Designed miniproteins, single chains, continued (3). Designs and how they scored, part 97

Each design is a single chain, and the fold is of that chain. pLDDT is the mean over its residues in the fold that is shown.

## One batch from the design tools (miniprotein)

Design m11371
Fold by ESMFold2-Fast:
Structure m11371 (fold): chain A 85 residues (1-85)
Amino acid sequence: PLEIPEEWFVEYLESLDEIVLYKDSKGNLTNPVFDLAKAVGYTVLVNGKEAEPSDLVAGKTYKIEVLDKNGNVIYSKELPVVELK
């Protein structure tokens, strides 16, 4: 996995006012929080459960938590979801 400084990742997460869903070149829904967390071995919880970007619905607000590789919660915030058109 890629090594991203936890401080940089947390600062990035804390700068977010929303979760933006976008489509990749294959038409799959993606989001940088989920992509980066997966790349570094972190887990993203949505309302306390593991989820993929495709499980999120634009226009709803979710409690987003990020767990490090040891299972410690490093981020927790309620964020609205939008889809990039």
Scores: mean pLDDT 80

Design m11372
Fold by ESMFold2-Fast:
Structure m11372 (fold): chain A 88 residues (1-88)
Amino acid sequence: GSLESLAVSRAVGTVLRAIGDKLEGTLTKEKALQLARDTAYEVAKIDPELAREVAEFIARQLANLGIVSYDEALEAARKGIEEAEKEK
């Protein structure tokens, strides 16, 4: 549905931003983890179930870029989801 499309758009946008920052030499491990956390947080405000899928997707993409490990990125994204759930 439209919420799924919005969640996918946000996830893809974050990955493209990370790629852009890496190409510019400005992407740090700290920035990559913050991107994972912030994106998962935003999606969790829309749909917590979609946010869990987005967390796994972003963690995998950031790990594939060689910036952070999958486990580190996944943990950061899950913390974003937890922050969103606490504000409900």
Scores: mean pLDDT 84

Design m11373
Fold by ESMFold2-Fast:
Structure m11373 (fold): chain A 63 residues (1-63)
Amino acid sequence: MKEAKVQEALTKLLKEKGPLGVTTRDVAREAGMSVASTQRAFEKAYGKTISEMINEIRESVAG
């Protein structure tokens, strides 16, 4: 399932780099997918773009 691959890739990168070091491109590379496919899979799973999710995590860390 493409959605599961994207979720796994995001979780792994967050653990390795932290939220400040993670980009949509990094998640796509880790999942073995194109940026466009990664974005579509993430929108299907979470109803928002992966860049929006990463920015929300960064804002959460900032307090």
Scores: mean pLDDT 75

Design m11374
Fold by ESMFold2-Fast:
Structure m11374 (fold): chain A 74 residues (1-74)
Amino acid sequence: SHLEEGRRALAEGRVEEAIEHYLAALREDPSNDEALELLVKTLITHDRTDLLPEVLALLPADHPARASLEALVA
């Protein structure tokens, strides 16, 4: 699964590959809160918050995390 591949890539220090896998997991299932949590944590930890607008674009309009994520890009 993309989540397992992302975790493996992150453990190996391949941050960009981990981000790609977590984005792919979220794209396949926009309600996958685990993928969203892992992705957001990775972006914050590795100073890649420039990608948060792309994450927001993948989320449903009524997703409860939208307000919190929008606050992070302001």
Scores: mean pLDDT 83

Design m11375
Fold by ESMFold2-Fast:
Structure m11375 (fold): chain A 116 residues (1-116)
Amino acid sequence: MEIKVSETERNGLKITIFELSADKTVLFASKDGEVVGAAAVSVEGDRALIRFSVREEYRGKGIGRTLLELAKEIAAEKAGLPVEELDIEARVRADNEAAIRLARRLGIRVPAELLE
């Protein structure tokens, strides 16, 4: 299994991108040499599942937004579809109301079965 690794910079964050397979990608956001957040994207046809987490001490600083926006772009690229034609869902903890609100503001569904 050949993992492709690339790096980009967005909103002052260094993003390391690991393409684990044609349908699975993992992102790590780093600031000042430390990993501050992560996202995972899985694509199946016209559907995408995003999981993401931001370290508690770094919340409210736009890291989750940066990861979700980039994850949406990667999902669209991997699906070969415009983002508007994707059914994108996020898995987040039920106690993370800020993450749930952020995902919904970005047009990402947060189904009850994907909470916790």
Scores: mean pLDDT 79

Design m11376
Fold by ESMFold2-Fast:
Structure m11376 (fold): chain A 68 residues (1-68)
Amino acid sequence: SMEEVKKKAEEAKKEAEERAKELDPENAQLIRMLADMLVKDVEENKLSEEELEEAIKNLKKAIDRIEA
């Protein structure tokens, strides 16, 4: 449902913002921008559930690479 999609995007944003606190300012800003765009795309009904899951996966991979 759209409610589940929005909740998943919001949870992913909160997780990304929490992890971004541990990053340098430049990378933290990049991660926050990506998370904001993800939530905006969901709010504008531009992403399917499958596209959202892929976007969340890519966001997590980006954070993992920065943390490594």
Scores: mean pLDDT 80

Design m11377
Fold by ESMFold2-Fast:
Structure m11377 (fold): chain A 102 residues (1-102)
Amino acid sequence: SDEDIRIALQMENIEPTPELVKALLELQKFLESKGITELSPLQVVRLGVELSKLEEITEENILKALKEAGVPEELHEKIVKAILENLDEILPILERIRKALS
């Protein structure tokens, strides 16, 4: 929810702007649409931030972002596949996260 993402951003000492909350909710909905429902709001926030820092979306770079975000190892293969098979959907979301963090 909006409130859960806002609280998670505050826990990470990031200002929960409306634009950033919206972009992270888009990331959460993208992941849920691909069957990834196990991530906490904090993990979604941390993953969105780490993915937004990547200059290139590769398997290696996604795995690094997943590890930095504290995503369980059991979900790594599924999330890598979801991102790499749906770059057209996720790249605009990551750009909105990056812009909102600037």
Scores: mean pLDDT 90

Design m11378
Fold by ESMFold2-Fast:
Structure m11378 (fold): chain A 77 residues (1-77)
Amino acid sequence: NEEVEELIKERRLIEAEELVKKLIEEGRYDDAISGLELLIKYLEESKEEAEKNGAKAAVQRGTEEIERLKKELEKIK
């Protein structure tokens, strides 16, 4: 989903997640799954970079966000 990808590039993660939630609410599960997978991938990359820089708070928030999104992905599969 290009729109989700652009929001992630702009670091607008809240809007990216809200777009995914809207897709789930609309029953567009294939689009939501694609969006969640893309969001998880970019958050994992961002978390890895934060780990290299010793940014503990960013790593913790990234871990929590990734885990939550993975649970949402499991629910809609």
Scores: mean pLDDT 79

Design m11379
Fold by ESMFold2-Fast:
Structure m11379 (fold): chain A 96 residues (1-96)
Amino acid sequence: MAAEKAEREKELEEARKLFEEYLASNPPMEEVRRVLETLIVALEEAEKQGDEELKKLLEEFIEALAKLANLSEEELEEIREEAKKKLEENLERAKE
């Protein structure tokens, strides 16, 4: 458990560094929207698994990326709704 926690903390720190480098690259708006959808899906999964550390990290990434893309609150909410809907549809199809 202690070793796994240390490795997890390093993974989260590495993810932050990679994300900061991504933000510094000034990615185009279309790419930002795709990355946001991916992060929102990952956040939904982290919430279902009870991974509070990953949840907080993903929320930070989503907010930073939305700010970089100059997205309105309404546009961000629309992206969240679409990402959650796609995740739910995929889960239902996997049951078939």
Scores: mean pLDDT 75

Design m11380
Fold by ESMFold2-Fast:
Structure m11380 (fold): chain A 74 residues (1-74)
Amino acid sequence: MEPLITRQQFVQVLDDLGLSPEQKKIALEEMDSLGTDVFTRDELIKVAGRLLEKGVPVDDISALVRALVARLAA
């Protein structure tokens, strides 16, 4: 089965990491811009890159990517 993250799982990861409401808003807007309800690893990397461009701290983005990759592996 191709490893996929749902929008709901992505939101749960944002909550688990304790991201600020503003950081969550940016992440949700970038996810919604992809026009899909499920995300591949490549799409998650694209979202992470856009968050970096929008000024989300590198440490927060690194934590987010690690958590999402762990969910893909589960």
Scores: mean pLDDT 76

Design m11381
Fold by ESMFold2-Fast:
Structure m11381 (fold): chain A 95 residues (1-95)
Amino acid sequence: EKEEKIKKVIEFLEWLRSQDPKLAELVAKAIVLIKGSPEIQEEVLKEMNLYEKSQVKFVIKLLERDGFIDYVDEEIGEKLYEALKNKVDPVEVLK
């Protein structure tokens, strides 16, 4: 169900935020880079330094390996991009 998919994404990002808010933001950026449009992907990449770009590549591979990308659709990607663009907590826009 769509509701269960969104709930799992929210729970995962909330858990990451409790460990490291920067890691939660990096994972949100990784999700946008997987599911966002090419234009949105370019905008996210422009705002990242070389270290973050290296880290996000690793995060993307982990999310793909875990099958987490199956819980993320284009709508979730767009909502996370809007949060990042407006500098709002990514977890809050999914609720």
Scores: mean pLDDT 76

Design m11382
Fold by ESMFold2-Fast:
Structure m11382 (fold): chain A 81 residues (1-81)
Amino acid sequence: MEPRSVKEIIAESIKEAIRLLNQGNTKAAKLLLQSILTQYGPFITIPEVETLIQQAIDALNQGNPNLAIQYLNKALELLEK
């Protein structure tokens, strides 16, 4: 069981994914986002956040890291409220 807010852990992981994408490390960012959905997906209380993370992964699969970053920034906005 998480001693911290799961929402905070998800937000920190999304920030790390954005950092990796800004460095051009698309593969590591994609793996991190997939891990978030696998490990913390059931704990995402805002359904739009899960959808945005899935859309970010899809954007990365299409070779569009800038679009992925846009989706991830929207997810962070929802989580930081």
Scores: mean pLDDT 81

Design m11383
Fold by ESMFold2-Fast:
Structure m11383 (fold): chain A 75 residues (1-75)
Amino acid sequence: SMEDERNRKIAEDAEEGIRSLIDYVRRNQLSQEEKERLLAQVEKVAEFLKEILTDEEMKQRIERLVEEFRKVLAE
């Protein structure tokens, strides 16, 4: 459906956004509070995306990306 196509595009745009945040975190010294705030925002976006997506592989890609983000924040 057109709604599924729209939701997929939203998820793809969000994936690119999270990738950009990973690069930003790697290049900048962030406070613990800033890291916690960014993680909370990324997790909320990922939860929303997993609810609207019908594609299981895309859901798994989002979950792996969030895990990668958590690992980068822990470094």
Scores: mean pLDDT 83

Design m11384
Fold by ESMFold2-Fast:
Structure m11384 (fold): chain A 70 residues (1-70)
Amino acid sequence: IDPQLQKDVDNAVNIINNQGGNKEDVAKNVVTTRVLDQKVAINAADAKYIADKLGVSQEDINAWIKEAEK
């Protein structure tokens, strides 16, 4: 896994667990930031990593990736 993705996911976990962030909103922000701001494609392994670490479904992650790519 890319070190920048690990850092972004670790920050997202902190927001959810310690700062009252909503899991779905925070996970969607990780996806959109990586695709739109960082211009990096999210592969299947990355999507699974994000889903597993943030406690959201991989299907939701895949849907948000498709939305961000449009």
Scores: mean pLDDT 81

Design m11385
Fold by ESMFold2-Fast:
Structure m11385 (fold): chain A 102 residues (1-102)
Amino acid sequence: ALPWVLYTAAVVKSKEEFDRLLEALRARAEAEPVTIISVVALKTKIGDKYLVEVYRVIVASAADPRFAEARVEVKLIDKFYSNLTDEELLALLEQRLAELVA
């Protein structure tokens, strides 16, 4: 059993921003013996709409000094076209995250 879990949500605009977020989550899990569950939306403009790819990111630290690196799982859980603002999208992700913990 893990001692605690941290839940986060984020909207990113590029793969590079997504990769930076993953490294930040990994660094946090390495500093603390926690599992981080994040819902991240990658928002890409295609024509008149935005393609939104929603990922569930799980970053687990083994909390064993023999395992210095956190494990990262990235899973695409949803994909849709939408003109939602970043604020509206973040609210949707926070609701999705709440459903994962209920």
Scores: mean pLDDT 79

Design m11386
Fold by ESMFold2-Fast:
Order: C-alpha cells, then sequence, then structure tokens
Structure m11386 (fold): chain A 110 residues (1-110)
C-alpha cells in the first residue's frame, strides 16, 4: 500500500539520520563532518520528494516540508561555519523529526 511504502521511507530516513549523527559525534575531522552533514541534508530532500509523490501531498503540505528543509539547511550551514558540533547534531535531529512528523500526518490522511 502507499502507507506501507511511506512508512518504509520514514524508517529509511530515521535509520540514515541516526547513523549520520553517530558518525558526526565520533569524528574530529571537520571536512568529514561537513560531508556527513551535507549528505544528511541531501538524503532528507531526496526521501521527502519520494514521500510527497507516494502520498500525493497537497500544495500546503509540500510548502510545509519545503519550509522545514529550508530552515534546517540554514541552521546546519550556520553550525558548520561556527564548528559547533553540538548544535549541528541538534539541528539535523530536529529537522528530521519535524519532517517525519509532517509525513506521518499525511500518511494518516491516506
Amino acid sequence: SKKDQANALIKQLKDFVDNTIKQIAESTDWNQIKELAFNALNQMSVLALQMIKILDMSEAEKAAVAAILGKGHMEVIAALANKDKESLILFIEKTSKELIAKVETAVKKT
């Protein structure tokens, strides 16, 4: 079902983000941390687009997802510029959780 497909993508996103946060926490190399952070943002965007398509999300729901991702990108870039690993991890986790919450709301309507 569309609901099962969306739930599988939510799990994939959660697992990817959790693994990325662990790698960032363990790394002392800011070039590696930067790559991990940008890969997390890219994967959130890719999976969000797949979930939008599968769930046939409304224009308002798409706008809400775009706003979450845009804010998350700005916060992550700022944390990277300041070499603030604690804030970086927090912003990645927050963006992922807010994205998942919006998608789960759309799943319930399906």
Scores: mean pLDDT 89

Design m11387
Fold by ESMFold2-Fast:
Parts: sequence; structure tokens; C-alpha cells
Structure m11387 (fold): chain A 64 residues (1-64)
Amino acid sequence: SEKLEKAIELAERAGVYRVMGRTDEARRLVDELKELSGLTDEQAEAILAGDWRPALEAIRERFG
């Protein structure tokens, strides 16, 4: 689904910015992902901590 592809792209881009130390850019992408996918605050914070598995599993359950 288009929503699944977009959600994965947002998560990947957020991960790249996080690794680069660009935390404000990573936060903006995670916030967009949260709005698109209905993620919890806990799942969103996990992405910024480097564990995006819970968010990815939730996205796949909802959209694919």
C-alpha cells in the first residue's frame, strides 16, 4: 500500500538523520510518521532511541 511505503520511507529517513546526529530533523520525520500511522508516543520515542522495530511492526499490521 502507498501508506506502508511512505511510512517505511519516513522511518528510514528519520534513522539516517538520527545516525548523523541531526536529532531535530529526525524528530520532525518521526512526528510526521506518528500522524500518518497513529503510532503511540512510546513507539515514536523508540525510533529516536534507535529501536524502530515496535513502530515498524505496528505499521505493517495496520497497512500491510
Scores: mean pLDDT 78

Design m11388
Fold by ESMFold2-Fast:
Structure m11388 (fold): chain A 98 residues (1-98)
Amino acid sequence: MTLADALEALEAGVSLEELPEAVRRELEEKIREILEAVRPLAEEAAADPDPEAAARRVAAEVVALLREAGLEALIEAQLERYSVTNPESAAVLREFMA
């Protein structure tokens, strides 16, 4: 299974857990690269006097990088998982995608 096949399967409703381990690791690495790219912006947001506006800027950058990487189908699945540990941040991301 290629990464392209996996993205098509996710779009069709297949869960991340049903993907082959090698493909899952490749997706996790790409997500990690995106999170590392936004880390400086997230750190600045933590010190921002308007944390809601700062969170929206971080959310916008994450969504833009995911789209650029062709991972749009993965955004919805990741938001569900992210909402368990970071419900407020996940709500901001959902609003931005709506």
Scores: mean pLDDT 68

Design m11389
Fold by ESMFold2-Fast:
Parts: sequence; C-alpha cells; structure tokens
Structure m11389 (fold): chain A 72 residues (1-72)
Amino acid sequence: TAEIDRIVAEVRAMAATLSPENRALVDKALARTLEEIAREKDPRRRRLLAEVLMGMVDILMWAEKLVRRRKA
C-alpha cells in the first residue's frame, strides 16, 4: 500500500509537467493500473504493473521534450 501510494504520487508529479492531453492519458492509465493491481494476487506482477506505468510516463515526458525542440 505505502509503495503503491509513493508510485502514484511520483506518477502524478511527473504527469503535472505534461500537456493536458497527455495528462488525461496518464490519468486513465493510472486508474486502469490501480484496478489491475487490486485484482492481482502475485506481488511480482503488481510491481511490474506499477513499473510499466512509470515507464509510460517517462516515455511521454521524453516525447514531449522532442516535440518542443522541433516546434519551438
């Protein structure tokens, strides 16, 4: 629980730096991932789901930086 709460806080902090459109995508992915974690009984898979969510936000942040460099 505490580990998941920490990951949620990190994801939200990272998402706050994204465009409104990508922030909405992260919010939907976060909601879906938390539902999957709640249904998952294997702690290894729960951790993997959380790591995949963090990786997605990282990729979106990287992609937005590339777009800003090209459209500035």
Scores: mean pLDDT 78

Design m11390
Fold by ESMFold2-Fast:
Structure m11390 (fold): chain A 70 residues (1-70)
Amino acid sequence: SLADAAEELLDKYVESGVITPEQRREAIRRVRELERRGELSVEAVAKALVDAGISPDLARKIAEVAVELA
């Protein structure tokens, strides 16, 4: 799913030190809430990542790659 793909990408960015474990935790929480509501989209995922403290450019990149992997 898009949420599973986003989670996998966030794990890799934590491992590389680009984002923090706290940013990953908040991002996953927000993305899974979108999944429960049936509101998953590239735009919604990117916004959820920004709201978790991830930069807008990186958030957009992660959301777009997650869609390709889903």
Scores: mean pLDDT 87

Design m11391
Fold by ESMFold2-Fast:
Structure m11391 (fold): chain A 98 residues (1-98)
Amino acid sequence: DPWVEEELKLIESLKEGLKLQQQYRNSKRPLTPEEIEQLRENLDALERNLYRQIAAQNGLDVSGLTEAEIEALLTPGQRRVLRAWKELLELQREVLNS
């Protein structure tokens, strides 16, 4: 299933990202405000891409739609997948804010 394969690749990418952030926090210097902001922007981009990717894989036209509007078009199962990804991204944000 191509969609499952893409989802697994996204999971691996997010796991790698979290590992890198945790390794950086274990370094001998704190993150700068600029580094934190860049990482937050990267997480926001990943979240935005997840909405569009799930919608595209399900043949939904999301041109000009907000994330909330896209989510409203998803099935309950698709929304559950989206929420699981958002929860993982929120854990990454919590690591940055610690």
Scores: mean pLDDT 73

Design m11392
Fold by ESMFold2-Fast:
Structure m11392 (fold): chain A 106 residues (1-106)
Amino acid sequence: SSRERLLAEIGELLDRLIEELVRLREAGDMEGARRALQRFALEVDELIDSSGLSEEEKSALRAEIGRFLAEVWAILTDESLSVEEAREKLEELKRETLERIREILA
């Protein structure tokens, strides 16, 4: 279905984003991390805009992506976290976000 395709495409973008963010944090490249998040936000927004979803569902997805981006930034800027601990938190956040998106699309 178009909904299952959207979920899969967002999942693939999330996987790619996390791998990039972990590498950028390891390198101390926070400007690169900000650009990666901006690119991800634009790509997901394009997927949402081109979808046949209701305006209510699109709004709910945008709100969830906004929440995800804010929590990602908090993890990336938490100087108490090692790169490994940040990866674990980003992977957990990805799983939570995909589950919430699945619920919106149900």
Scores: mean pLDDT 90

Design m11393
Fold by ESMFold2-Fast:
Structure m11393 (fold): chain A 69 residues (1-69)
Amino acid sequence: MKPLTREERLAVLEIMLEALEKLSPQEAFRIGREVTRRLQELRDVQGKSLEEAIEEARKYANELIEKLK
């Protein structure tokens, strides 16, 4: 898969910062890795636009955060 673009990397960083407010640093780091993987899948496998991939990745991250609370 292609590396993340600058905009995708910023979205992952913002998600990790939100996770750090609610979870431990290790859990927030895990979420960052899972979201990166999901974002690459949405972009490279499913062919989602940048905006759609980021939106779906944010929804996925919110589900993970809720499960880990």
Scores: mean pLDDT 80

Design m11394
Fold by ESMFold2-Fast:
Structure m11394 (fold): chain A 63 residues (1-63)
Amino acid sequence: AEELKLINEKLERYKNNKDESKESQEIVKKLEEVRKRLEKGESDEKIQEEYAKEELEKRKKEE
């Protein structure tokens, strides 16, 4: 699928940059989980919606 190809490109870019920061590692893990979900047949839209909700909850937790 097109979404799978885009995620593979992003993963290659992060790995090629050899960025060892916690932020980079978290992004790579998140992209790998999204890739696994897409390979299992979950829709990209559903995955993105779940992550959007998680970010919203994180912002509420800061207050």
Scores: mean pLDDT 70

Design m11395
Fold by ESMFold2-Fast:
Structure m11395 (fold): chain A 106 residues (1-106)
Amino acid sequence: MKVEVISRLEVVEDPSDEAQRQELTRRISEAALEEVQKARKEYGKALGFVLPAESDPESAKHGGRGLLERIKENSDIEVVVVGVATPTEEALKQAQEEVERIKEFV
């Protein structure tokens, strides 16, 4: 299985602002959907997953667990597209590290 990552970092005035995090998640979801459609056209089967836009770096572990479970439930998928949106550089780095860790188990 191939894992492709689309990341978006947008530093916001208040990283705890739920509306700003939801907007980042919406934009990365749209970008991830475009890549999923491209992968489905090329490989026939692709899964999209979005790590939520979070200010807490530890939240990446919870998102990574969800991603790993979705991968296990969809063992016949050839490509997984992971969208990552975060309002902080620390959260982006943790999310990227979590995705790289998961790639070792796929």
Scores: mean pLDDT 66

Design m11396
Fold by ESMFold2-Fast:
Structure m11396 (fold): chain A 78 residues (1-78)
Amino acid sequence: LKDEAAKLEAEVEALFAQVQALIDQKAPQSEIQKQLNALLQKAQQLYNTLSKIDQDAANARGKELEKRIQALSDKIRA
């Protein structure tokens, strides 16, 4: 579980960077949404894995991820 969580953390951070890069490059909306959907799926998997280890830490991390994803969504709509 801890190794799985570490792998998912790395994948989530890579997807955040990828979505941000696509936004900065003014990529097509469809491409940005595709990567954002992948990010949402991986963030959910990470939250589920973390909740099996430490529910309080999972809740705190989940709130951070939600805020970061919302900020990306706001940039896409702007």
Scores: mean pLDDT 81

Design m11397
Fold by ESMFold2-Fast:
Structure m11397 (fold): chain A 77 residues (1-77)
Amino acid sequence: KAEELLKAVEEFDKALLAGDLEKAREAGRRVIELSGDERIRELVERALEALEKGDYYSALVAASEARRRVIELVEEM
């Protein structure tokens, strides 16, 4: 479970950096489902909305916060 969540976050980060909205949505959905965390859901959704609007700065900031929260959650597993 922890390994799957970390892999999903890695795929999400790669998709955002590439500007690949389709892959970002797929990876983001997995991050949300695997984490079960409301804050992670909020941050992933913010990152996707920012990417859709072409606001790469806001997308990367939200994704960075989501990744930090995921690492904290995995450390508790």
Scores: mean pLDDT 83

Design m11398
Fold by ESMFold2-Fast:
Structure m11398 (fold): chain A 113 residues (1-113)
Amino acid sequence: DPLAARSPREIIVGLVALALQLAKQAQADPALDDEVLEAAARQVAARLVAAGKLSPEQAEKLAALLYEAIRALVAGADPFEVLTRLAAEAARLLGADLDPEAVAREALARVAA
């Protein structure tokens, strides 16, 4: 599993970038309904459990946070604010010490490329 070899910071940058990418896809594609987006968030969290990064309980919390972030972005919320909050909460769950605003900036740059 590629996630097992990644640092907590790189995992969180990837999660935050994924939330932004899924929100952009959902805005363009009506097939990406709430059920599909929630399933995608749960699948990402399940992979982190499989990689030994999260407990199943922590994964359920992360899946909810990812889904809430994606829905807020689809609704037109400020991406920097949403992604900063997601980065902070993901860092808390994974036990990472990082600057959530720096992670949000890095994820925004990564998706723009």
Scores: mean pLDDT 83

Design m11399
Fold by ESMFold2-Fast:
Structure m11399 (fold): chain A 61 residues (1-61)
Amino acid sequence: STAYSPDKKSSVPQSLAPEGYVATMPGPDQPEPPGFPLYDPETKTLGYAVPEELAEEYGVS
């Protein structure tokens, strides 16, 4: 499975990210990730779409 779990109440689903990007929710203490903001209307949560090659730094392989 991806790195997103119920322990991360502010996670966004991968299906919202365009091809070549990974949906992620960096913590408030983390710098803004490269990519663009991604809003999930189902959870009403703002996350980020990060290029796959950079996603490893943000909790995904």
Scores: mean pLDDT 62

Design m11400
Fold by ESMFold2-Fast:
Structure m11400 (fold): chain A 71 residues (1-71)
Amino acid sequence: SNEEILKIVEIGLEKAKEGDVVGAKVGLAEARRLAQESGNEEAAKIAEEAFKSSDIEEIIKLLERLKELVK
């Protein structure tokens, strides 16, 4: 559900802002799966892009966008 994706994104944003790239990504595969199952292709794509990124600033921007889509 969007509520589950939102919780994953909020935790990921906290970790990313602390500089913890690994921690920021822990829930993103699950967020992508949940978005795909709900038919939210845009949210699934953003979760995948954030998971593949190695740039903490890009990860933060992508997670903020994902948060806006699912809140």
Scores: mean pLDDT 85

Design m11401
Fold by ESMFold2-Fast:
Structure m11401 (fold): chain A 90 residues (1-90)
Amino acid sequence: MDEALRAALDALQAGQPIDAEGRAALEARAAELVARHDTEEARALAEAEVLRARLLGEGRLTPEEIAALSAIRDPRALLEALRALEARAA
């Protein structure tokens, strides 16, 4: 298992900022998932994780929003919620 990817995922779950190495690992994993699992759900999950990492790294999410996002299990619903937060915070 990729140590950098695991650390980045654990940081996202804890609502912590992701460093450059962690972001690169998440982006590489997202690209791998999209290439290997060409389904709409796999694409939505990959896009959602990249967007969540970016918004969290920019300090644009509140603790309440982080908790709410962590409760969403549907990848499409998660991506839609993240896009709505991005649009509101832009």
Scores: mean pLDDT 73

Design m11402
Fold by ESMFold2-Fast:
Structure m11402 (fold): chain A 79 residues (1-79)
Amino acid sequence: MEELEKRKKEAIEVLENDLKQLESTPVEDLEGISEEQKQQLIEIAKEGIRKIKEAKTMEELEKAIKETLEKVAEVQATL
């Protein structure tokens, strides 16, 4: 439980910081990202945080992180 809780806190903190930066940064200051892509990234980050909070095992946590990163990569591939 201790390792799972620490990993969750770290992952949530990273995503919350990324989400805050995305929400506060104008599109013109985000190189190579459109307004639509910015909104997609915000949605992905919010869903990722939710799934990480709901993870009950290390395997579920790793899956939630991996799925979030895969979705981010898909948005990046549309640049």
Scores: mean pLDDT 79

Design m11403
Fold by ESMFold2-Fast:
Structure m11403 (fold): chain A 70 residues (1-70)
Amino acid sequence: MTLEEKLTVAWIALQLQRIGAEVDEEIAKKLEEDEKRKHLAPLYRQQAENSRKGAEETEKDVKKLEEELK
């Protein structure tokens, strides 16, 4: 796998992690508005936070690969 291919794969993974975090955050907000289900909201907020942390690490990998291509 080339550095360019590695960068593309890492960039796609970054987008997927960002989308996953946004989806979990949106679900948490909807759960917080529902009196019967609001106790589940912290679980989805934690999943969103984990995805954001994963995205931060993947973003560092993307930047490192971009620097290697220069």
Scores: mean pLDDT 84

Design m11404
Fold by ESMFold2-Fast:
Structure m11404 (fold): chain A 95 residues (1-95)
Amino acid sequence: SSKLMIEAVGLAMRILSILVEADLKKRPLSEEEQKEIVENIKRIIEIGKKLESPQDQKDTLDLAETLLKKAEPYLSEKDVKEIKEEIEKLKKEVE
C-alpha cells in the first residue's frame, strides 16, 4: 500500500529530525525522544509485515536497519536488542 509506505517515510523523517537536532546541539536524547524513536522504528517494522510486495517489505526492513544503526548510540541496550530481534524475524519472512 502506497499509504503505508508514505507513513513509513514520515516516521523515518521524524526519527532523523530528532537525531540531527541532538547531534547539532551536542546533547543526549531525552527519555521521551528515545521512546518516540523506539516506537517509530517498531511501527516501520509493523508496516513492513503488512506490505504484500516483497520489494516493499525489503525496503522497509532496510529502512528500519538504517534508522536503528543511526539511533543505536542514543538508545538503551535493551531497546536495541528488542528492535534487532524484530528486524531479524521480518528478514527471515522476506527470504
Scores: mean pLDDT 85

